# Designs tried in a protein design run: designed miniproteins, single chains. Part 17

Each design is a single chain, and the fold is of that chain. pLDDT is the mean over its residues in the fold that is shown.

## One batch from the design tools (miniprotein)

Design m605
Fold by ESMFold2-Fast:
Structure m605 (fold): chain A 62 residues (1-62)
Amino acid sequence: MDPEELEKEQLIAMIRMALGIARIEGREDVAKKLEELLEQAEKEKDLEKVKELMTEAVKLAS
């Protein structure tokens, strides 16, 4: 496996975790934003951009 592919999968997993937390807390507005960030991250080819999306997701879920 390409190391960048593995790192992207890990970053996406962190976004999914943030989304799960937002859903458990009933934060529907935050959950919707996290769903948008997750979709963007899954389609993104630039690893640095995926890192930015993950950072935004974690901040939003905090």
Scores: mean pLDDT 82

Design m606
Fold by ESMFold2-Fast:
Structure m606 (fold): chain A 57 residues (1-57)
Amino acid sequence: SADDRIRELTLEAARAHREGDHERAARLLEEAARVAEEAGDFGRARQLRAVAERLRA
């Protein structure tokens, strides 16, 4: 399901962030945002993209 995929990607992003790979974490969150948007959850997609942008700063 979309929720399962978003959870998987978010957990992978958290692991990448803990390892100091902020760019990989941001890309995983961007992919999670794509999944949310395709499922019609535009609010969640915006929030995930906002977190990804903060990680790239």
Scores: mean pLDDT 88

Design m608
Fold by ESMFold2-Fast:
Structure m608 (fold): chain A 55 residues (1-55)
Amino acid sequence: MEQEIADYFQRAAEGDEEAARKLAELLSKLGHEMTPEQVRRLAENARAARADAAA
């Protein structure tokens, strides 16, 4: 489960709409109410921070 969530999170950061939707659905089943938009923005921000640190 954790590995699957991480994979979808990575793909959502790359702009995968389907991954963002699936991740939001999985989180909803776990009791977390996040929209696909919120998931995508979180993933994008995390990726941007990582890229900045690598530069």
Scores: mean pLDDT 73

Design m609
Fold by ESMFold2-Fast:
Structure m609 (fold): chain A 84 residues (1-84)
Amino acid sequence: SKDELSNAMADVLENESVTNLINFAEEYSKIDPDFAEQLKKAQNLYDIAGLGREKFYEIVSPELEEKLKTLPREQQIEEIKKLL
């Protein structure tokens, strides 16, 4: 759902960990069948995290990331939902 996906993206903004990138990738795969097929070809969890990172920065530019990081989590989620 957009709620689960936007929360996963907010987690990445808070901490770009392998776990948060994997969770984002799994949530994004539910709305993008082509991305889901890319995830199926991943060899390990680090490959999944790398695909998640690449997709995250296709959606969120570095300039937008810096702006979002200045906002409270609830406002980050609202702004992220507008991108989806």
Scores: mean pLDDT 88

Design m610
Fold by ESMFold2-Fast:
Structure m610 (fold): chain A 60 residues (1-60)
Amino acid sequence: SKKEKLKELVLKLIATKLRIIGIEIELELGLISEEEAEKELEELEKEAKEIEEEIEKLEA
């Protein structure tokens, strides 16, 4: 159903944002290189935008 798909997308968006926070913390603690962090953050931000666009289309 539309409601179930929306819930799945929202949970996926939350998970993606939590992963972004995790990478930022790892970068701050020096557990990950700047190059590796930049690559992973770019990919996760792209995923977040795609999920947000899907939510927008589903709510329209």
Scores: mean pLDDT 86

Design m611
Fold by ESMFold2-Fast:
Structure m611 (fold): chain A 71 residues (1-71)
Amino acid sequence: EEEEGLKKRAMELIKRKQRLEALLRQHSSSLSDDTLAAIREKIAELDVEFANLISKLSPQDQEEAEALYRS
């Protein structure tokens, strides 16, 4: 139960990071420097939260989640 919740949370973080990275790729030339900085800071926060979250998973689930997060 608890572990299933952690896996769902990890997938949410992966999708959130992908959305922010897509925004940077598609709109970087049209966004202000302040907006770009804010998005990059948010991605950095997600990286920290993801690392803390996966440390609570089994080693097998950690490797799988890390592979998905890097892609």
Scores: mean pLDDT 79

Design m612
Fold by ESMFold2-Fast:
Structure m612 (fold): chain A 66 residues (1-66)
Amino acid sequence: TIEHLEKAREKVERGDIEGALEHIREALPQASPEVARLAQQAMQKALEGDYEGAIRYLEQAIEEER
């Protein structure tokens, strides 16, 4: 789970939104409700073009997963 969230963050940083969404989808089935919520907010921000917001939510999801 945490590995997929970290890869999703890296993909957003590179502008690879499709790759980021793929990694988030792979993380979701094993995520807690809190991590899933944060990851879904990251997806929404990425799709809106708010990459800074997407990265922030992914960092929060990674921290919550620890």
Scores: mean pLDDT 81

Design m613
Fold by ESMFold2-Fast:
Structure m613 (fold): chain A 73 residues (1-73)
Amino acid sequence: KGEEYIKKGEEAKAKGDNLTAAQYYFRSGVEYMKEKDYESAIDAYQKALELWPNNTSIKYNLELAKKELEAAK
C-alpha cells in the first residue's frame, strides 16, 4: 500500500540514505497510481524527485500522475 512505502522512505531518509528513500517514495507513487489516488501519487513522486532530481523515470511518472488527475476532474 502507498502509505507503507512512504513510511519506509521517511525511515531511510532519517538514516541519510537518500537513494533508498527516493526508491521507496517512487514505489509509493506507483502503488497510489494503482489505487487511483493521483494526488497522493503526485506527492510521493515529488518526494522521490527531490532526492533524485535527474531521474527521468520519476519525472515521467510524475507527469503521468498529473495528467491522470486532470483527466479525472
Scores: mean pLDDT 84

Design m614
Fold by ESMFold2-Fast:
Structure m614 (fold): chain A 116 residues (1-116)
Amino acid sequence: DVAEAAALEPVLAEAADAGYEGGLAGRADEGLLRAAEIAEKAGLEEAAERLREAAKVADDEDALLARAIALTEEAIALYEAGRYAEAAKKLIPGLALSAALVGRREARRRAEAEAA
């Protein structure tokens, strides 16, 4: 289980990067769909589905935040139960969603700086 969780670290990093770049580009929906493709190629079907559903509401910052919090809470509960691989599988879509939100905020900050 621990070794399986460690093997998911690159998938988590790639999915989070895809979410961030999508959010930064004003294309959070595309970023989340790219993260879903990364998860699917890794055999993480539930994570991919959660990311595809989140992409449908990518313009709703509150909806994305609620989904990210729920996935993070599920991951923490699994981690505390010693279910590390299952925790990582919940954390992958959760971090991708959080990264997309961070990217959106950074894009807004840059736009405001250019306007000032």
Scores: mean pLDDT 87

Design m615
Fold by ESMFold2-Fast:
Order: structure tokens, then C-alpha cells, then sequence
Structure m615 (fold): chain A 67 residues (1-67)
């Protein structure tokens, strides 16, 4: 699925850019899960809209873990 692939790739890139090496697979799967849930809830399949939302959730999860 195009959306899942784009979210997964974006999450991997974001984690790499931000030096996150712990629990990467778990964070990636959480980002994908959230994007799919948002797509279902709002009927949106546009990766350009859902990828930024998934990355925002990922960033908040990481920030809370590191704080």
C-alpha cells in the first residue's frame, strides 16, 4: 500500500536524521498504525497529508521518552 510505504520511509528517515537508534522498528510501526487509523477515521488516503501527521505523533512520542 502506497500510504503505508511512504509513512514507513518518512519515519525511518526522520529517526535517522534525529539520531534515534533505540526502538526504531516499534516507532515506525506506531507511525504507520496512526497514519492508517487517521486515513480510516477521516477517509483521507493522501500521503502528503497523513505523513506529516504521523511524523508529528512520532516526534511527540520520542520527546516524551527523552524528557
Amino acid sequence: MELERKVREAAEEWLEENGVEEDRDEYIEEAVRFALAFAEAFGITDPEKLVPLALLVLEYDIKFKEA
Scores: mean pLDDT 76

Design m616
Fold by ESMFold2-Fast:
Structure m616 (fold): chain A 81 residues (1-81)
Amino acid sequence: SIEELVEEVLKKLKELLEKKDLEGLKRTMQDFAEYLAKNVSKEEALKALAEVLDALKSHPEATSEQIALMYEIAAEFVEKM
């Protein structure tokens, strides 16, 4: 389910964020956004992306730069849907 995928992606993104692995964050978010663009409606993709982005913004170790990168990737894939 999309809910289970969101939980799995969030767990991985939080681990990568804590490790300050920008390349890992970028790849994981790109893969997630690409999957959503190909497999679900735009409305469902926007909801899933919003849930992930909101959770990351609430993470105590999240930097402004990491959050900006995640938003940029999400926006690029949404525009192509």
Scores: mean pLDDT 85

Design m617
Fold by ESMFold2-Fast:
Structure m617 (fold): chain A 78 residues (1-78)
Amino acid sequence: MLEKEIDEGIALILIGVGKLLASKGKYEEAAEMYKKAAEIGTGEVKAEALEKLAEALEKLGKYEEAEEARKKAEEARK
């Protein structure tokens, strides 16, 4: 499916941008990129985005939101 392939590619790019932002200490901006990647991506790509989102949220002190993101990552892998 062409649309799915494009969405997966966009999700991977967003994860990459989020990682770059996180490396600069911009965790709030990184979390936004990871949220968008998780909304667009599926399966393993979505799970990776949600795990990176949880890491960024922990850096921001948002521990409850980070736990929710990790649970969603586990669900996305099923």
Scores: mean pLDDT 82

Design m618
Fold by ESMFold2-Fast:
Order: C-alpha cells, then structure tokens, then sequence
Structure m618 (fold): chain A 87 residues (1-87)
C-alpha cells in the first residue's frame, strides 16, 4: 500500500541519517570531552528530526533521497569544520 511504501521510505532514510550520526559521534569522541560530544550528538539528532519531517512530506523517493543527501552533507561539513580546529 502507499502507506506501507511511505513508512518503508521514511525508515530507510532515517536509518541512513542515524548511521551517519553514529559515525560522526564516534569521530568526535576521539577529540572532544563526553559533555561536548553529548551536546553535538543532540544537535545532529535535531537535524535528523527536522529532515524526518521533510522526508515524511516528500512526494517522491527522489525528493526524499535529496533531503537525506543534503542533510548528510550538512552534518559532514559541520563536523569536519569543527574537527579541523583540533588537527
């Protein structure tokens, strides 16, 4: 059904976003204090929540993929920019 297809699409996009969050949090743990990692994980989680709302509203798989890819790129950039301060 369309509802099942939408639910599957949302679940797949959320899995991609959470996998990226876990990757970035693991990288941050090597450089930052536990408290700072917690704050950054919270920020990444908020980005995923905002992306999830947009993915749920997406009219096509292509639109959902674009939202996810743009969100991943933004999370990567912000994390890399911050980590560059500690190289």
Amino acid sequence: SASEERARRVAEQLARLNAKREELVARLRKVLSSESVGFWDGMLTLRIHEAAVRVLAAESKEEADKITEETIAQMNKETEDYLALYK
Scores: mean pLDDT 84

Design m620
Fold by ESMFold2-Fast:
Structure m620 (fold): chain A 88 residues (1-88)
Amino acid sequence: SDEDFEKVLKQVVGEDVPEPPQEKIDELREYLESKGLLDQITDKDIKYILKLHNYDVEKAIKDIEEYHEKGIPLSKVPAALLLEKISE
């Protein structure tokens, strides 16, 4: 569930991590829109992806492209990224 995801995210990136800057959310959103992928992901998932990458949009985009090449749906990418970070 989203609540369970949020709990695990806090454990990985730390408690009370602030929301990503709006400019970075907009940058990732614009990238996803340009690829026709914006309908496959929620704003909440965009924020989770950014938190998992320490607000680094370039790294987030690179990982999204890698998962897309592997045939993983964008809707599964936040969970896949979280699992990868826990496993490191």
Scores: mean pLDDT 75

Design m621
Fold by ESMFold2-Fast:
Parts: sequence; C-alpha cells; structure tokens
Structure m621 (fold): chain A 97 residues (1-97)
Amino acid sequence: MLPSKEELRELLERAYELALAKAKEEGDESTMEIIELLYERGLELIENMRSERDRLAVLAIILRLLGLDGDEIAELLRNSKSVYELFEKVEELLRNA
C-alpha cells in the first residue's frame, strides 16, 4: 500500500507547523526561511507525485522538517521495508514531537 497525496499533505502540514513554531520561539530567521523552502518543495512534489521515489522524497522532506539529519534519514530509509512502513514511522515521530 502507498500513502495517498492527502495523507502526505496532512503529515507535511503538521511537520511544517511544528518546525515553524519551534523556529519562531528560538528567533531563528534563517531556519524559518529553510522551513518555508522545504514546505514549498514538499507541496510541489506531492502535486507532481507519480512514483514510490516521489513519496520517499516527500517523507525525507518531512523528516528534515522534524530536525533529522541526512544520516538519520538515510538510516530510516535503509531500515524501512516499504514506503508505507516509513510513512508509519514518520507519523509516530510526529505524534511524539
């Protein structure tokens, strides 16, 4: 099973709101600019989404918004047996954020 565009939009929106709120609290204007760029890129990827690779790219952006670095994201990608398993892990991270 693959996550729907709607499910991915909901996760992206929640991650964006959490990341933006934290950056505003910390007064980090540079991080806020990066968060806006990641959010816009995520929305564009969802609109043009055709493949499992596109879904993985969206989930990677969400993980970046949640503050994971490239090594942590790569480990989650390697240790997830399916796009849906990765999606469930991302939902769990959002619930615990």
Scores: mean pLDDT 85

Design m622
Fold by ESMFold2-Fast:
Structure m622 (fold): chain A 88 residues (1-88)
Amino acid sequence: AEEGAQAAAEGAEKAAKGAIKGGTNGTGAAAAGVSAAGARFTAEHLKDAEGAARDAEAAAHGAERAGGGEESREGARAAREGARKAAE
């Protein structure tokens, strides 16, 4: 559970970085904000590893849809895998 939550947080941070680099328009900025909020929320709620991992996965997908490119897609994939491990 703890390893999954940490992996999800790292994925969300990577997705947020991708979105910030790729998103200079309103849509990209909104997704970057969601991704950053998700990563922070994950860090604040580490005691609820499964819940935190799910939030990080959702934030990472937001960044991926904003067009953060390969970095955001890789972050979203890592966050999804982390959420899966946290649910075990």
Scores: mean pLDDT 65

Design m623
Fold by ESMFold2-Fast:
Structure m623 (fold): chain A 79 residues (1-79)
Amino acid sequence: SLLSSASEKEKEAERRYRERVRPLIESGPDPEKIEKAKEIALEILKEVPNLLSILLDVTVAATEHPAFLEVLEELLKAN
């Protein structure tokens, strides 16, 4: 099913965000780590634009790190 395939892709993208993006954000205000986290998040959203499951995490990240406003903007454009 197309819906089932999309759900699995969304789960994989959410896992990738948790494993690769969240630890970089949680490591504190290191500009290099934040920039890397932003790049990884944007790559994930290119593959899965409708990833609403990360909306809260991205919104919180954007309040602490202005660089993440770009990630929030891309997520909102697709939704």
Scores: mean pLDDT 77

Design m624
Fold by ESMFold2-Fast:
Structure m624 (fold): chain A 48 residues (1-48)
Amino acid sequence: SLGEKLAELAEKLSPEEAGKFMADYIQKLIDDYRKNPKKIIEERKKKL
């Protein structure tokens, strides 16, 4: 899942760096959902 990848990233990076990357990634997902929900669904299907 996305959460598992973010948790693993948090262990590799400093807490500050991990927080910044998490925030950027979540913000991008929100923006993509608002613009084109179908694209996000397809990308998640590829990841799973």
Scores: mean pLDDT 70

Design m625
Fold by ESMFold2-Fast:
Structure m625 (fold): chain A 65 residues (1-65)
Amino acid sequence: NAELLRRLIMHDTGLSEEEIDYFVEMIKEGASEEEIIEELQKRYGFSEEEARGVLNGLKALLAEE
């Protein structure tokens, strides 16, 4: 359920729906896992562990679309 996964990511990370969509588009356009983790750390102040958690959630969301 994409809606449920999206809500879980928003709740756990504090990212907006628009921000989640931005990162989902990066993945769809072929961005590497390292590139996404780096952007999450640089722009939003996530730790490497937190950024990897977000990436896993985004990948799960993409699989449900």
Scores: mean pLDDT 80

Design m626
Fold by ESMFold2-Fast:
Structure m626 (fold): chain A 82 residues (1-82)
Amino acid sequence: MDELKEKIKELEEEMERLEREAVRAIIQGDYARAAELLRKMAEIEEEIAKLYEKLGDFETAKKYREHAERLRELAEELERQV
């Protein structure tokens, strides 16, 4: 149980770093780079969702999956802004 919580924390920290990079890409007008970063964030949130399912927290897992889908949609929108 503690190992799964530690992995979630590490993935959440990686998400924070990627979010900062994505914001920088958007500010610079590099929407292709921002879209790439958002897709990578979606993959990490899908991994976090699987870890929450292993913990029996299906409600939190569902929220992460829904957010991952929104990130993919946003990435697709940003790719159109060239």
Scores: mean pLDDT 86

Design m627
Fold by ESMFold2-Fast:
Parts: C-alpha cells; sequence; structure tokens
Structure m627 (fold): chain A 120 residues (1-120)
C-alpha cells in the first residue's frame, strides 16, 4: 500500500530555517503532485505549498511566499518543504499529501500522519 512518512520537525527559533521531508513508498512520484498542508493548533488545515506532477508548476499561500520552497526528487521518491524566516504563526502540524498514481498506474491519494513544528 502507498505510504507517506514526514520528518524534520521539532523546535526552531523564530527567524530560523528548517527543511521538512516527505518520503513516499508505493507512489509513482513522476506522475503525482504533492501538497504540504499546515494545520495550526486550533485546527483548519490548508495547503500552503504545492508542486505539480510534472514538477514544473508550484503554488504557495500568500503568507509563505518568499519564505517557503517546495520541491520533489523523483529518483528518491521524496518531497521537501524548505522553510526560512520562520514566524511563531508557522507553529503547526505539517502533512505531505500526494495525489496521482501508484506503481500499478491506479489513482491514489495518500497523506502521512504529519510532523510537528514549534517556533519559539
Amino acid sequence: MPVVTESGGGTVAEGGSVTLTGKHSGVDIANSGVSWLRTPPGGGGRSIASISSDGKKTGYADEVKGRFTISKDVAASTSYLNMSNLRKEDTATYTDLVFGLDLEGKPVGVAGEGVQLTVV
């Protein structure tokens, strides 16, 4: 079964930088798009960064533009959310959500359980 595992969270100082990593198993990443969802402590998760299945198009929420960069490595089956100039409001659970195809060419949508980031 397709699985996503996030890593790279923890506690970071305001103004600092961190990279979150999403590792994908059983997903055809070359034919799958990735969104990173941000769920603050009060709830209401939403996509803050996305990359298209061909890797050529990215999208960002206004509050993270210029601070966050999304990428994917097809050979490693991994996505990255590089986060800079962190703010206290970036404190949240971050979840890698993949939509596309599994290794048998069937449609798949799968998310990890999320990684916690705390900005102090």
Scores: mean pLDDT 87

Design m628
Fold by ESMFold2-Fast:
Structure m628 (fold): chain A 69 residues (1-69)
Amino acid sequence: MEELLEELRRELLERAEELGSEEARKAVDQIVAGAEKLLSQLPESAHPAAVKYAREEALARLEEIREEQ
């Protein structure tokens, strides 16, 4: 669990750094924190799906920030 979240955070932060945006960094932190909270409330069988969903949400958010901000 923690290892999956750390890898997700690391990948998303690299993309945020490429954008050079503080808003992108904040978005990554918020999405990862949200994923951690969801994992604490979900059964272990749902953890892979929750992490996948968080990753897709983050990538969509970073694209929005890249185009607008």
Scores: mean pLDDT 76

Design m629
Fold by ESMFold2-Fast:
Structure m629 (fold): chain A 86 residues (1-86)
Amino acid sequence: MTLVLTLKNLSEEQKEYYRKLAEELAARGYDVKVEEKGDELTITIGNLSVAQMIAEELRAIGLGLDGHDVEIRREGDTLHISITFK
């Protein structure tokens, strides 16, 4: 299963945090692609388990409850999560 995580309105600290997470996932054998555009990051992670996909969806819901703008969409085996930080 594939996760496409789009992160918007990131601080420099948040960008560093997510870049490090992507590097750690790649080091653990995940198929990770990172695209950076200004204050936006798109992280694509392949070969995730169903449990890992559920965990990412729950994490995104938590960010929405914290007042960030969150959009979650599932397309077949791909989960799309877009988060705009406030």
Scores: mean pLDDT 82

Design m630
Fold by ESMFold2-Fast:
Structure m630 (fold): chain A 73 residues (1-73)
Amino acid sequence: MNEEEKKAFEEAYLAATKTYYDLLAAGVSEEKAIEAAFEEAKKTLLEKGLSEEKAEELAKEAVERVKKDIEES
């Protein structure tokens, strides 16, 4: 992963994390919160100039990282 992809991924991961916890605090189900986190991560990656295929791939990785953080909390 190059420096630009790494920065985009870090921003996507933070956006996914924030979206997930904000939605859980609002009473949204975990399933819907994960779905929204994925969409927010993908949006962030696309705004950083990544291709749709790469954005989807890295958005999935960001969501898996959020899930890992939950398991280790």
Scores: mean pLDDT 81

Design m631
Fold by ESMFold2-Fast:
Structure m631 (fold): chain A 72 residues (1-72)
Amino acid sequence: HHHVEEFEVKSEEDAKEAAKRAEQLGMKITLIVEAADGSRREAEVPSAEDAYKVAIELLKRPDWKVTIKLEK
């Protein structure tokens, strides 16, 4: 019973909504960052609060695409 949701984070509100959903559903949280040069990095975060904080920091980089991936 695998469930996956992905949210592109373009704003602080996007980050809040993704973090809230992860907390409500007890889901595994992965942050995905794609840079303008095509490089991609993924990191699992231990909590919804950590996901929110890291996503907000990454949003300061206009050249990076940030996605929050939630898995159950």
Scores: mean pLDDT 78

Design m632
Fold by ESMFold2-Fast:
Structure m632 (fold): chain A 96 residues (1-96)
Amino acid sequence: SLLEEIEELIKKAVELEEKGKFEEALEYTYRALELLLKLAGHSDEQIEKILEALKRVEENPADDEVRIEGGKIVLENTSEALKELLRARYAASLAA
């Protein structure tokens, strides 16, 4: 089951974060997000663009293709649910 695979990946990400292995935890988080996006009915092309945008925010928050306006991540051509998820992810990174 795709859902069981997602749950396993999320569980491993949480365990890695608790151990301070943030880079490994992030890799599992991206894998879980890819599968969640597939489950939500996103095309492979949309998934690739969303994951690339997430990685750019993490690696270079000042990238003008992925803008941060008033503490919010602005992504064009992305669903509101995914924008909310990305905003929550960004807020969590600022709180750490």
Scores: mean pLDDT 62

Design m633
Fold by ESMFold2-Fast:
Structure m633 (fold): chain A 100 residues (1-100)
Amino acid sequence: DELVNEGLNLAALGKYDEAKKLLEEALKRDPNNADAYAELAGVLYRQGKYEEAIEYAQKAIELDPNNSYAYEVLADALEKQGKLEEAEEYRKKAEELLKK
């Protein structure tokens, strides 16, 4: 998805408000866009909104259980909450998916 990819690029540059606008547009066009939920989770994580990041990452995984980035964000956010064992499980899942 072009909007999702551009949102990822903007988030990587720290342009979180611009990234959110593109990701929200992607969700307006497809409310079940797992990649848009995963990238929104990443933006929320970078803003320190760990509980919201977990919620959006879990929604992305629900929609697409092969979304490696959603597992990565979920692991990172859980680690920030001190849930180290659960974070390690999801991190291993993300690594497994990236090899495929």
Scores: mean pLDDT 84

Design m634
Fold by ESMFold2-Fast:
Structure m634 (fold): chain A 92 residues (1-92)
Amino acid sequence: ASEAVEGAIKAVEGAIAAGGSASVEVKGDTLTITLKGASEEAIEGAKKAVEGAKKAGGSGSVEVKGDTVTLTLKGLSPSAITAAALSVIGLS
């Protein structure tokens, strides 16, 4: 059940490797990760995070607008949200 967190970490690492940045916002049961300088690797990581969230009984979406990728994850456990948010903050 770490697939959502693993995907989120890969998305952030991909964005940073491309010379970009990442930010995180937590609102209730919703985690939003905004990636700037999106690479193909960042998009792949974001897609894996959404699949992991769906397998865990949650939901998610990925939006790509220019060089910005917005990853939204909903209905994850509080521990999974915390782990993903701390990972993004630690990498940013």
Scores: mean pLDDT 77

Design m635
Fold by ESMFold2-Fast:
Structure m635 (fold): chain A 73 residues (1-73)
Amino acid sequence: SMSSIYSELNSEVDDLGVQARSTASITDPSQRDAGRRTLLARAGDIVTRAKTLVPDRVDEIKQGVVRALSPLA
């Protein structure tokens, strides 16, 4: 169901937030930047899939992604 897919996307956003907090704590700028680039690519994939799979909920997913990545801002 679309509700099940939405839950899966939210779980991915939650995981993105966990990884963003871990990445932000990396003291080596090169390693941190590499991690940041990987997470930005994953964030883009989540949003792209949300536009197709849950179009009525895409703004909530986008807001979740922005919040999840805030430690890297």
Scores: mean pLDDT 88

Design m636
Fold by ESMFold2-Fast:
Structure m636 (fold): chain A 59 residues (1-59)
Amino acid sequence: GMLSSEEARRIHEEAVRAAVAAGMSREEATKIADELLVRAQLEGRRLSAEEVTRAVLAA
């Protein structure tokens, strides 16, 4: 999707925070969230913070 850099950063921060709260390491959560957001931008897909958080927790 066409997320702005600011929106992508906010979504990333929210997803990482939620994953860490669920017991994932910050390093692991950051890596997975980065990979998901990069893939979404390349594929032209829009992801919400909720969708990214669910995907990170399922990884």
Scores: mean pLDDT 76

Design m637
Fold by ESMFold2-Fast:
Structure m637 (fold): chain A 72 residues (1-72)
Amino acid sequence: EADRLVEEMQELIDRAVALLEAGDTEGAERAIRELEETVRRLAEVVGEDDPRVQWGRAAIRGLETQLALTKA
């Protein structure tokens, strides 16, 4: 389960980045929401302090910042 969730996290991060680069803010918002759900599920499996969960949360913060800049 954990390995699959980590793979899904990486794909969602790549998707969100690509959507932001394309200026698709609505698509990026959906990808970020899916990423948040995947990170939450990963945290339930491996624990909140797991480095993979911490990495996912850091990625979400970065993507949300980039989304705000793209919308401006």
Scores: mean pLDDT 83

Design m638
Fold by ESMFold2-Fast:
Structure m638 (fold): chain A 96 residues (1-96)
Amino acid sequence: LDETKKAINNGDIETAEKLAKENPDDASILNLLGLYYLNIGDYDKAIEYFEKALSLLDPNSVDAAFTLGNLASAYYLKGDDKKADELMDKSRKIAL
């Protein structure tokens, strides 16, 4: 996790993607890649990585709530306000 965060912060996306391929069941690595793609404006890739991360998480976990919030942000930026609101509502209900 810390190594993946450092790679993304340094703009070393090749290392981050390699770590994701070597650890396909690590939701945290997938979520960090989603955040990277969100930050550079690739909302479709951000959505793909966040949805993969969600599939690996307990739907009632704090990590799932956080990932749902990030997924909602991607949909807002893509212009799908209805989907974003639904995802944000789910996130708030878990985080409560």
Scores: mean pLDDT 78

Design m639
Fold by ESMFold2-Fast:
Structure m639 (fold): chain A 100 residues (1-100)
Amino acid sequence: APTVTLTPKELTVAAGGSATVTATVSGAGNNTYKVSLFIAEKGKEEDKKFVGSATVKVGESATFTISNLEEGKEYVVTATATNLETGEKGAEDTATITVK
């Protein structure tokens, strides 16, 4: 199954700053994947908001920038990858953003 990996796993940003995360798809073959990124406040992951999506090949990465983060909040970022040729969805990966 394809794997999506978010880097860094934990990051701290200042209020009014931006967080940058990179999603990398790994797996077998030369298939293309749609990577979608979502963000939610920690403890409110059901209210996740769409950040963006990118089309990547196996071994490639997509970079996402997240702005408008509130001071004193902690956020969970979730990446999903869907194989565009087969429709197979890989396992999700998460990263945590702390705003100070």
Scores: mean pLDDT 80

Design m640
Fold by ESMFold2-Fast:
Structure m640 (fold): chain A 60 residues (1-60)
Amino acid sequence: SAEEIKRKVEEFVRENADKSVEEIKEEIEKKFGPEIQKNLNADEGYEVGLAALDALAALV
């Protein structure tokens, strides 16, 4: 579900907070991009994207 993917992405960002924002973004796309594309519609994917950006913003 979108909520499960959001939690996974937010947890991934927290676990990788020692990396640069650019590295985290690339790893999110590589690891979660296919799951988002297969399982979520455009609106749900957008919500996950916003959650990822919010989590990344909290690191800076």
Scores: mean pLDDT 76

